# Ledger of designs, part 33: designed miniproteins, single chains

Each design is a single chain, and the fold is of that chain. pLDDT is the mean over its residues in the fold that is shown.

## One batch from the design tools (miniprotein)

Design m1200
Fold by ESMFold2-Fast:
Structure m1200 (fold): chain A 72 residues (1-72)
Amino acid sequence: MLEEIQKKLVEYAQKKAPEFAKSSKPKEEKVKELLEEAVKEIEKEYGKEAGELARKLVEEQIEGNKKLREEL
């Protein structure tokens, strides 16, 4: 399940990448919208638990990167 959710997140990001690149919205807003849409799609396909797991994975990755930069 975890691996499947990760794969779906990557696939969704790749599918939306051209649209994301062409948008004139602020990067912060685009990232937020992309994340919300991806989580919602995963929830629809795999259920609410999978959506929560996907959100947690993205949040942990962001926090991990921030901590890594702070400790290094």
Scores: mean pLDDT 69

Design m1201
Fold by ESMFold2-Fast:
Structure m1201 (fold): chain A 61 residues (1-61)
Amino acid sequence: SIEELEKIILESEDPQEVAKAAEELLKLDPKRLEEVIEKLRKSDNPLAEYRVTIIETIKKE
């Protein structure tokens, strides 16, 4: 589901899981993916910037 994909992107420590979830969310709901990126940019989690980089790479492919 979209909610599970968002959870994986926000919480997973596995870059492969984050990349796969971002690819699926981009296909299903690109607006929701932009909302998730915004949440990550506002996050104090030290891995948040890394997750944003993964997503931006996927968006360019």
Scores: mean pLDDT 79

Design m1202
Fold by ESMFold2-Fast:
Structure m1202 (fold): chain A 66 residues (1-66)
Amino acid sequence: MVEEFREEARKAGLSEEEIRAVAEFVEALRALGLPDGAVRSGGREAIRMAKEGRIEQLKEAVRALR
């Protein structure tokens, strides 16, 4: 799952820093024990945020989940 979103982010043209932030967000959601469907929805949202240049907001979300 984390690797799937890492590859999807790479295909979307995101930078290595953005790909890492997406992967960390998905990892944080999994660590919380969320269902696969919720984790996948979160991963798609993280990629969208990164594509919109909201990388700082994504990093803040990761920090808030940890």
Scores: mean pLDDT 82

Design m1203
Fold by ESMFold2-Fast:
Structure m1203 (fold): chain A 60 residues (1-60)
Amino acid sequence: SVDEEIRSLERVIEELRRLRPELEELARHGPQPDYYRANLEVLDDVLRSLERTLELLRRR
């Protein structure tokens, strides 16, 4: 059902949001800061895309 799809997507978004502070710390103090900064940008793009998908599903 759409409600199950929404719940699954919300869980994925929450998991990825929890990962973000860890990547920020690695970008600041990690051994390869440029690598982790690039990963943080990719994460933010993925989150934006997933949040847009969630909004579209909720409008149905």
Scores: mean pLDDT 85

Design m1204
Fold by ESMFold2-Fast:
Structure m1204 (fold): chain A 59 residues (1-59)
Amino acid sequence: TPEELGRTLGETLAASGFSPEEAKRVAESVADQLGLSPEQKKKLVDAAEEAAREVLKKK
């Protein structure tokens, strides 16, 4: 699902040193490349940003 893809993407990017803002930008590009609807794109992007924030909070 878009949410699962976003979460995995956000976790992976944060583990690689990306900020939540950077993870959001990457997720936007991924959603556009996958041809997702605006609704699906929002779910993927929001999930990626949230997952990246969670990883960075744990440090």
Scores: mean pLDDT 79

Design m1205
Fold by ESMFold2-Fast:
Structure m1205 (fold): chain A 66 residues (1-66)
Amino acid sequence: SLPEPVVDDATLRAALRRIIDELEAKTTNPKALEYLQKARDALDAGNLPEAIHYLGLAIIEYEEEK
């Protein structure tokens, strides 16, 4: 078991996939969905910084509707 507070690359990728899937399942905002798709594409390409960037934009769009 890894007791460190640091998140490794593989764990981060798994977490990002989970968050994208969860938001996509509950979000109907077209702009948020567009950003989620871009985050997914970036994650599939192995571009973690880009995936995080677009996921952040999707969350902002989702939160602006609350």
Scores: mean pLDDT 78

Design m1206
Fold by ESMFold2-Fast:
Structure m1206 (fold): chain A 65 residues (1-65)
Amino acid sequence: SMEEELRRAVQEALERLRRESRDPEAVAHVIKAMEALGAGDLEAARRHAREALRLAGFPVPEALA
């Protein structure tokens, strides 16, 4: 489903950011994305994951655009 695809894309983005980025602004968005995932707010999780990738200089996959 679209929700499963978005959830997977967010989780993959957060895993990459945790491994490869220490930017404090990106880390703040990673934390907010994790909080949003825990709350079931997929749209907020997507927005924060997208912003974290952008701040870290990583490409944003189409699933998160």
Scores: mean pLDDT 84

Design m1207
Fold by ESMFold2-Fast:
Structure m1207 (fold): chain A 101 residues (1-101)
Amino acid sequence: MKFTTSNAAEAARKILEAMEKADEVTVTVTFKSPEAAQRLADLVVRGVKDEAEVKVEIDGNTVTITIKPKSKEAGRRAGLTLALALLRLQDEVTSVTIEAK
């Protein structure tokens, strides 16, 4: 599945759906500033470190987060953490792409 939106709330909903069902979820977020990208990366690494294997890559205003949950329950918690972090930064978001496998 590959889904792209400029709406942070729609992206949050899709992240929750993907994290419940997929073994690996990649979320690519483009922000208005590199500071917002770094803030999302920091929030996600701190919030999901115990629930999932996380890879974060930052390229200017764009952050790519790949999450492999340790279990389906851990996936739900990691998804909620990422969704809430994205909603906290919603005014800085220009696009979100979600890929699940």
Scores: mean pLDDT 83

Design m1208
Fold by ESMFold2-Fast:
Structure m1208 (fold): chain A 56 residues (1-56)
Amino acid sequence: SAVEKALAALRAATTPAAALAAVHELQKLGAMDPVELSAADSVEEIKAKALAALRR
């Protein structure tokens, strides 16, 4: 599914930009609760916040 592909992209992301792109895709698909993220955050911070905001 598109959600599974976006989750795989999030987990594989090695840059903040790649992690944010995956988060935006998950948000568009309705798979994630609203969360405030910034490109100034580290990859690890973006992933942690995003994974905590997953609905499923």
Scores: mean pLDDT 78

Design m1209
Fold by ESMFold2-Fast:
Structure m1209 (fold): chain A 69 residues (1-69)
Amino acid sequence: AAARRVDELYRRAREEGDGRALGEAHDLAVRHGVDAMLASDYPGAREVARLVRRGRALGAEARAAELAA
């Protein structure tokens, strides 16, 4: 399942300092759906989903500021 793969990649990123694994985890979470990751039983998948949501929120704020200017 996608959530399990994201969890495995996040674990590798944390244990080995593998930025590529973190990037793959982020991409999979975006591709398969943040809500699906958050609903999973995998702590790493939920954490990656929270990182994606934080990034989206920051991007939305930046875009709103740009459009308001």
Scores: mean pLDDT 77

Design m1210
Fold by ESMFold2-Fast:
Structure m1210 (fold): chain A 118 residues (1-118)
Amino acid sequence: MATATAEKEVEIRDDDRAVGASFDLPVKVKAEGKEVTVTVTFKAENLSDAKAEIGVSAANDEQTASATGKLEGKETVTVTTPPLTYKGDREVNVRVSATVIGDPGAKVKLTVTVKAEV
């Protein structure tokens, strides 16, 4: 098992309706010829009273997994993608993206965790 974590804050300004965030999270796993299962979890914390929605996606060369969550003011939602599979002994680099859609003044803290299991 290997885990990597990153965080970013996203704010919807008066001129923005949607703001993107991207993450590259290298996780080193020795598969020893076995399949590696990767799960991506986003914790979204709305730091404002404004409504927000998050859309998240994770991809490898063969698969794309996505999930969405809604934030009705100051709350936290956890969104987990369906598992992605990788083969071979390698460093797994998971490209994940999030889009925050909301009212002006929405401020969301995103914590992304990538978990890889053999």
Scores: mean pLDDT 76

Design m1211
Fold by ESMFold2-Fast:
Structure m1211 (fold): chain A 119 residues (1-119)
Amino acid sequence: HMSREEILELAELAALDPRAAAERLGIEVPEDTPDVEIYLRIYREAEAPEVRLAAYLGAISLGYLDEKYATSLDKELREAAEKKDLEKIRELAREILSIRGLSEEATERIVEAVVKAVE
């Protein structure tokens, strides 16, 4: 079982490099798989909520939106990512993770990883 620090490092990796995170999780993905699909695989298959939500925010930042179930914050995050509005991405990602009940430490680390991924 992973320690809390290992989970947070994996969550940061999931946002920044979804292929490397999938490998760490034992999720096999073909070499030609686009990052948005790898993010969605991590979101569906990872057990730790920090890792799942980091991947989910990464997917939204690459244009993923479930049009039936996406929240208004998810839609705003996608728009902010398309515009590379880094401060708006920080604000929205922080709000989403807070609503989902993540700790302040997990939230800030994932937020900065998502921002770096979009940058």
Scores: mean pLDDT 89

Design m1212
Fold by ESMFold2-Fast:
Structure m1212 (fold): chain A 62 residues (1-62)
Amino acid sequence: SLEELLDKYDKDGDGYLTGQEVIEVARELGIDPEKVVEAILDHTGSTLRVSKETVLEILRSL
């Protein structure tokens, strides 16, 4: 599931992903990483730290 994939990349177990971790998730899903990064910036204004819930919502919208 998407949730399990996000958990795999949440290496710190803190419930957040960095922009780099989100890019890796996008690559595994075959989604253009640039589109995901743009969606994160539009939603949060930052790629430094994004909640798994927010990433999941963005991926489901693409």
Scores: mean pLDDT 77

Design m1213
Fold by ESMFold2-Fast:
Formats: sequence, C-alpha cells, structure tokens
Structure m1213 (fold): chain A 69 residues (1-69)
Amino acid sequence: MAREQALEEARKLAPELAQLALSKGIDKAMEEGRARLEEFAERNGLSEATLRQAYIELALEVGKLLVEA
C-alpha cells in the first residue's frame, strides 16, 4: 500500500511539473519534483527504495506529458 501511495503522489505531481518544465526547463522541474517526493516520503516513513520508484514514475509521467505537448 505505501508503494502505491507514493506512485499516486508522483502521478498527481506530474502535470504541475510538466508545466514547470515547459516554462523553466526540465532540470528545475525534476529538482522540485524530487524535493516534494522526499518530503512526502519523510512524512509517511517511506523507504529509499519506494522513494526511488516514485521518482522514476514521476520522470516517466513528466516525460510522457512533454512528448505529448
């Protein structure tokens, strides 16, 4: 369940970060996304492995949205 919650958080963040990437570049967007996922993981006591999976999901979803733009 904790893993699915982290993946869902990443998917919720992806549209906001895709817009940030279009306006300020992908590096700025992924830096912001990483910080927000790290905060989520700390609040919910998630493992580093779960955080890494959420970050990969975020990167894939942001990339998909940018290709569709």
Scores: mean pLDDT 81

Design m1214
Fold by ESMFold2-Fast:
Structure m1214 (fold): chain A 86 residues (1-86)
Amino acid sequence: MKLTLTLKNATPQQLIAFSLQAIGLKLEGNNVSITINGTDLTITIDNASDEIVLAFIKNAENLKSQGATVSITVDGDNVTITITLS
């Protein structure tokens, strides 16, 4: 599946944490693109495994429990997660 994660209005600590996770996946051989624009971060993973997709959904649910607004869309082989932080 193609996974796109967009993190909006993130703290510097959150930007670092998600960037390091994405870099780790890239070093493991996944096709990963990372874009940071101010307080926003976009991670795209082509051919993400079910385990990677579920891990990001779990992270999104954890952030939702901490007050974030989360949207998850599944369209065929495309999974989009948008997280807006307070």
Scores: mean pLDDT 85

Design m1215
Fold by ESMFold2-Fast:
Formats: structure tokens, sequence, C-alpha cells
Structure m1215 (fold): chain A 60 residues (1-60)
């Protein structure tokens, strides 16, 4: 479910010490699940922006 994915993404952001590495992993999962596009992922250069992007994608 989308809610479960959101939770896992947030956990990755919190547990991953390197936000850049977290962004890469999360971005790939989001693209694979069809929650975001490659261009949207590129706009989210920070973990905080990525988390916001995830929220928006889920609310769509």
Amino acid sequence: ELEEIKKELEEILEKTDDPEEALKKIGELLIKKGLITREELEKAKTAEELADLINLALLK
C-alpha cells in the first residue's frame, strides 16, 4: 500500500546517515512504483524535498 511505502521511505531518511544515498535509494523505488517521475526526483536534491515530493505524490 502507498501508506506503507511512505513509512518505509521516511524510515530510510531517518536511519540513513547520508541523505544523498537515501535519496538515490528512495528515488529509484518511487520511480519503480510510479509515484514520481525522473524529472521530479531530480528537483528533489535534498532529503527534505524528497519527503515532501513523496507526500504530494501520495496525495495525487
Scores: mean pLDDT 70

Design m1216
Fold by ESMFold2-Fast:
Structure m1216 (fold): chain A 73 residues (1-73)
Amino acid sequence: SLRDKLLELAREAKAFAEELVKKYPDNEKLKEALERLRELIAKMEAGEISDEEAYQQLNEVISLIQETLAELN
């Protein structure tokens, strides 16, 4: 289903964000991105968010990660 694919994508994004936080442990934006992904996954698993809203929030967090990586060097 679309939900299962979105959850898989969100969990992959979370795993990547966890790796980035380990590499840049003092970076507050990466910690924020990781926390937002944790909250998004929890809401998706609880059925508290639509697929459309989940997709939007996932894209917003991915953008935050991309912007932060561009600033790091």
Scores: mean pLDDT 88

Design m1217
Fold by ESMFold2-Fast:
Structure m1217 (fold): chain A 96 residues (1-96)
Amino acid sequence: KQELLRQAAIKYAAGGVLYAASTLLEGKEKAETLVEAGELYKEAARLYAEAGDVEAAKEALKKAIEAYKEALELEPENERAKKLLEEAEKELKELE
């Protein structure tokens, strides 16, 4: 459990770094970086949930959802971002 929490925190921090980096980018590169940030947050959420930290998992999923929504505002037809958003929203609902 301690190792899962450590790995989750590392993924969450990495997602935050990419999300911050996206503010320096525009267009397709910004959208791609936001999707990558969301994926890291989603991985963190999964690890937090496996460790039993449901609240941390919910917060990470909310961050992933935010990143995917921003990517879709830039690229509305991005099928990868749409799928990842739907998956993250479903996972968040299952934790509630």
Scores: mean pLDDT 88

Design m1218
Fold by ESMFold2-Fast:
Structure m1218 (fold): chain A 65 residues (1-65)
Amino acid sequence: SNEEKFLEKVEKILKELLEEGKITEEQAKKVLEIFNKDEAEVDAKLAEPIRLINEKMEEEYKKKL
């Protein structure tokens, strides 16, 4: 489904960010929980991981242009 593809994309980006040392495992887990639960409550610790995910998604979009 579209949701499954989106979550797989997010997981891939989170793994890359973890390997690069840009986020912690705790931050990665919390980001996945937010995307799964559709919660409006955003922890300040998640702002940076979310920004990095958005940047990676934009770069992937540019590659398809």
Scores: mean pLDDT 68

Design m1219
Fold by ESMFold2-Fast:
Structure m1219 (fold): chain A 85 residues (1-85)
Amino acid sequence: SELAKEFIELGNEYYKKKKYDLAIAFYQQAVDVAPPELRGESYLNLGEAYRKMGKLEEAKKAFEKAIEYGSPDVQERAKENLEKM
C-alpha cells in the first residue's frame, strides 16, 4: 500500500530526528494500514521506536508481531532486538 509506505517513511524521518513519540505515531498508522508484505517491517519499526523510548513491554509485543508477520530478515532483526532487552 502506498499509504503504509508513506507512514513508514514519515516514521523513519522522525526516528532519525530522535522524535520517537512522533515516529511511534506514524509507525502505528503504518501497522494499521499495512498489507501483509509490509506488516512485519511496520511492527519491527514500531518496536525499535518503543525501545528507544524505554517502553520495553510495548517494544517486546511489537517485535513478537514482527517475528509472526515478517520476512526472514525482519524476523532476525526482531529477534536480535528481543535478545538486547
Scores: mean pLDDT 89

Design m1220
Fold by ESMFold2-Fast:
Structure m1220 (fold): chain A 66 residues (1-66)
Amino acid sequence: VEYVNKQLELLIKAAEEAVRKGDKERAEILAISLERAIEAGKKLGASPEILKRAEEALKRAKEAVK
């Protein structure tokens, strides 16, 4: 559980940084990674708080790619 929360934290940070830099290619890759990590996190019992933050980061990354 703690490992999954930490993985989500790292992906959230990386996605936010890619969006800030305008790196669309990196944002696209990180959006895919976040989507997969969110699904795994739901199955492994990640905290609802980190899942919410991950979903928000995913939304921003998807908007940056469009």
Scores: mean pLDDT 80

Design m1221
Fold by ESMFold2-Fast:
Structure m1221 (fold): chain A 68 residues (1-68)
Amino acid sequence: KKAEAEKEMEEKGKELEKQIQEAKELGQKKSKEDPSKRQEYEQQMFDQIGQLQQDAATKGAALLAEAE
């Protein structure tokens, strides 16, 4: 059912935003504890966020396809 798929996508979107926020906070904390590795922590953060967004997009497309 399309409405159920939309609801599930909205919930997963909120989870994604929370995970992105947590990744940013963790990256900032690590950078504060060891400023010499700030670039490495920033790269790890961007890689993690990119993976989370790609996974969310793939799952969202699958949910919409199943709803039809």
Scores: mean pLDDT 76

Design m1222
Fold by ESMFold2-Fast:
Structure m1222 (fold): chain A 84 residues (1-84)
Amino acid sequence: SPVEKFREVADEFIEKLKKATSREEFLNIMKEFVEKLSELPDELRARGLRILSEVAQLWNEGKSKEEIVEEFRKRVDEEIARLE
């Protein structure tokens, strides 16, 4: 299902983000996430892009990687729960 694909894409983003050690790696991971979202239906793509925007803001505010991962996971879970 598209929802299962959205969770798969989100889980991959989280795992790559946990392993990232530089700003360049973080930017590349965000770019890959956007590219994978483009393969999903418009509604799920829009939700994913909104979550990514919020996560990017947290990164710019100097939040820790752990806090960013936790917030991203929480937002993804909330959006998927609304679709089930």
Scores: mean pLDDT 82

Design m1224
Fold by ESMFold2-Fast:
Structure m1224 (fold): chain A 57 residues (1-57)
Amino acid sequence: ALPTPLTAEQEAKRLEVIKIANQALEGKISLEEAAKQIEAIAGVPAEQVKAGLEAAL
């Protein structure tokens, strides 16, 4: 098997991002709060994350 560029830690962070995004899409948290949390985990600006979540609705 080829080594992936992602570590187990990075993959765990990606799963947390997916979990947070799903919570926002389900209405359990606001899109703004989800975007802020994802920015902290992935380093993607909250504005871009929010736009992506809105597009997924």
Scores: mean pLDDT 76

Design m1225
Fold by ESMFold2-Fast:
Structure m1225 (fold): chain A 60 residues (1-60)
Amino acid sequence: MTPEDEREYLIGLVLADLGTIDGASLKELREKEEELKKLPMEELERLAREAQRRLAAHKA
């Protein structure tokens, strides 16, 4: 993946967590997406790992 593709993938994981687990509205998801686009890659990777863990736990 290109660095841009990787960033988009990680943002998608965080947004999926918010939409699925926390029930965030479309407005909240759009606001969060803009916030995530401004984060350094290291922080985005950390949030995405947490989101992926939460999504996996929700299905268990």
Scores: mean pLDDT 77

Design m1226
Fold by ESMFold2-Fast:
Structure m1226 (fold): chain A 55 residues (1-55)
Amino acid sequence: DVPPLERVRRIVDPEELTELFKKDPSALVPSPAPGDTRVVPVSELIDWLVEDPNV
């Protein structure tokens, strides 16, 4: 596993998040939100990113 600092910067692409959601919707992924270094479930993250098409 990787430290949260690196993890937070991974999977910032909506395509990757969509793919994760299809595989494991409850899997934990790093939050792309600035100032948020936590991990969240893919289902929550994909919904949030899909609402922001400019990402």
Scores: mean pLDDT 56

Design m1227
Fold by ESMFold2-Fast:
Structure m1227 (fold): chain A 86 residues (1-86)
Amino acid sequence: SLPSDKEIKAAVADILLALGNLFAKQGRYDEAIELYEKAIKLYQEANDYKGVAEAYRNLASVYEQKGDTDKAEEYRKKAEELEKKA
């Protein structure tokens, strides 16, 4: 059978998350942030809250590397809130 719209969205989000991780490892933080934000939207539409939490953790790490401690704390808290429901 063909994959559902939610399964397709989650799969595309996984690809974007992986690409974002690659850019983050290269210090390309602005490109990584853009990819993580796109992945979050797709995970949310797919109701993949584990994917959303992982992307929030990765955003927190990137903002910390950029020296934006307020954004880093915000995204860590968002990830922890989702993880408490798992």
Scores: mean pLDDT 89

Design m1228
Fold by ESMFold2-Fast:
Structure m1228 (fold): chain A 117 residues (1-117)
Amino acid sequence: MDPEKARELGEEARRLSASKDPEVQLEAGRKALEAAKSEDPEAQAAAAGAGGGLSVSKDPEVQLLGAKAVLEAAKSEGGAAQGAALVAGEIASKSPDPEVAELGKKAKETALENLDK
């Protein structure tokens, strides 16, 4: 994915993640995950921020997508994305959903490992 498209997806995910509508949050989660899987650190940082917010959604599907986006962003080579994923991973790790919490813990561990490289 080209960097411009990745950044557009990340920014749109961030904007849509502020919605209280579960359908809009689900779309935000899908865009965040796609941006997080890009190789652009700026898009990955935006995806981590969006994913962190989504991980506390009332919708279990949205929470799971948010946590997955945070974990993917934690694998970034960019310090801003790694730092955002560390914070978002901490938020997700406190989820009452065991799968979401496990993804959050893994994102924190991944971000810490990458920050120390």
Scores: mean pLDDT 84

Design m1229
Fold by ESMFold2-Fast:
Structure m1229 (fold): chain A 58 residues (1-58)
Amino acid sequence: SKIDEAEKKLKEYREKLERTRKVLEQLSGVNRMVAEHDLRKLEEEYKRIEKELEKLKS
């Protein structure tokens, strides 16, 4: 179902966010700036999916 797919995506994105934050702690300079930008995009996508799942459940 769409709910199951969205829940699976949220779990995968949450795990990816945690891994990305860990990697970010080891980066500096330009590489860190690029990774911070990528992390922000991931956070935005996570929030979008979370909002979609809330609508599907309501």
Scores: mean pLDDT 82

Design m1230
Fold by ESMFold2-Fast:
Structure m1230 (fold): chain A 66 residues (1-66)
Amino acid sequence: SMEEVKKLGKELAEQAKKDLEEGKSLEEIEEELQKKLTELAKKGYSDDEIQEITALVHQALSEALE
């Protein structure tokens, strides 16, 4: 469901924020995100679901840089 997709997106967003706090570059975080998103697409996640996850991670990273 989309609710489960949003939960997954929040979990990935929290991991991305932790990676940023631990000194990973935004480029490394984005590369790791793209690899995970590719795996989700192979498992049957839709383009809309992938976009929702991406948006949640990018929002969290943007907020962490404020």
Scores: mean pLDDT 84

Design m1231
Fold by ESMFold2-Fast:
Structure m1231 (fold): chain A 65 residues (1-65)
Amino acid sequence: DELFEIFKEVLGVKEVKPDDDFFALGGDANSLQELIKRLEEKFGKYVSLEDVLANPTPDGILSLL
């Protein structure tokens, strides 16, 4: 739930599915930096830019947390 809410807030979208690509939903370099910051704040883990580029979906990122 919390991961999906972060995606929605960062991207400004109403709906996010487990396999939705962050960049396909309109994510860019600025929103990607905000995503990484929110993930660190919420889950206490630093996910790198490289990790998100390799795993750009909620399911992919959840596997890193």
Scores: mean pLDDT 81

Design m1232
Fold by ESMFold2-Fast:
Structure m1232 (fold): chain A 77 residues (1-77)
Amino acid sequence: MNVWVEAFARALGAGWRARTEEDQERAAREITEEVVAHRPDLSEEERREVYEELLALIRAWAEVRRQIEEMLAERRA
């Protein structure tokens, strides 16, 4: 699989599972480290951008999960 597709798939999974900001940041760091291992040609700036984009994706997916859980809680009330 392409390293970027794998990274995005892992980020989506992390967003669903990571319950705290610390867990989300840890997941983003781990995924970024794997991307860098496969892409050592990336500049320091590009590596930072990869981390920021993965963290943003993880947070966005975690927010979607939170909204779904909130909606389901409202329906149960």
Scores: mean pLDDT 80

Design m1233
Fold by ESMFold2-Fast:
Structure m1233 (fold): chain A 80 residues (1-80)
Amino acid sequence: MTPEEVRAGFEKQVEALRKMAEKAKNEEAKELYLEAAKLAEEAGRLLVEAARGDEEALERALELAREADELALKARKLEE
C-alpha cells in the first residue's frame, strides 16, 4: 500500500465521521464524532509516515485509530 493510498483511505474515514457529526441530533454525540474525526485524521498522517518506513509512527497511528473508533462507538450509543 502506497502512502497516497493510505492517505486517501483515511481522508474518506474522516469525511464519514464529520458527516455523522453533522447528522447527529445529540450534542454530546456530535462532539464525540468530531473528536473521533480529529484523531482519525492524525492517525492517517502517521500511517502515511509508516508507509514510508517509520515503524514507530505505525504503532502510534494504530493507537490513535483505536481511540477514534472507541469515541465513534460512544457517539453512536448516545444517539439512542
Scores: mean pLDDT 80

Design m1234
Fold by ESMFold2-Fast:
Structure m1234 (fold): chain A 84 residues (1-84)
Amino acid sequence: HMEKVKEARDLLEKGQKSLEEGNYEEAVKYFEKALRLFIEAEGIDSPLVAEVLEQLAKAYEKAGNTELADFYRRLAEVARERSK
């Protein structure tokens, strides 16, 4: 899955840039695509998956969706713990 990891990393970078530019909805879409590719390539317990979930939580928080922000933050904490 080398190409999926590369594509997911590129999407993660695009999402981070969109987040910094204040385009939170676009950032969410990039992070969701990156999350799917990282899970497919590395599995759900990967540190890379935890990192994307943290970015999704941040993007949803800035978009004003506190329920989804809390959901992804919790999911990221679990994924981070399992990747240790």
Scores: mean pLDDT 83

Design m1235
Fold by ESMFold2-Fast:
Structure m1235 (fold): chain A 61 residues (1-61)
Amino acid sequence: MEEVEKEAKEELNKAGREAAQRTRDLIKQNPEDYFRAVIEGNRDMIKAYEEAKKKLEEKLK
């Protein structure tokens, strides 16, 4: 069982690494559009979007 768990973790890490890299590119290019799109599918990201909004407002001030 532990051997199967280790293989599953390797696959998860690989998939996560690929997803994280794509996510970084999207956030870097247009963080507002990215967070807005994710709002519909991920409630946890709603808080991140609101924080990003506040940070953008601080920069615009």
Scores: mean pLDDT 66

Design m1236
Fold by ESMFold2-Fast:
Structure m1236 (fold): chain A 118 residues (1-118)
Amino acid sequence: ALTLTQSPASITVPEGGSATITGTISGANLSDLIVQWYLQRPGQPPELLGSIDPATGKKEILPRYQGRLTLSVDPAANTVTLTLSNLTREDTGTYYLAALQEGQATPTFGSGTTLTVT
């Protein structure tokens, strides 16, 4: 079964800093997945921040996060990483790793990482 583990579970960072969230994937090869990252702000629906296709290296990043959001994959470690720089208080919320297998309509979600910007 596909499972997604995120670390850290929570992180607190000052404004202007950066945050890195790592996901570990088990039960599938990275090359068979599309990896997505979502942000759920308090009281709002989840927003797709970006996606990466590990087989091709193709990335799609939401325009307002271009230059601040970096998505990467490490197939040798079976890990994926989100780094968000130049943090603002509006970046506060829960970040979810998601993975979509071919033929799936709904992605599998990780446990989430809560980011607080102070």
Scores: mean pLDDT 86

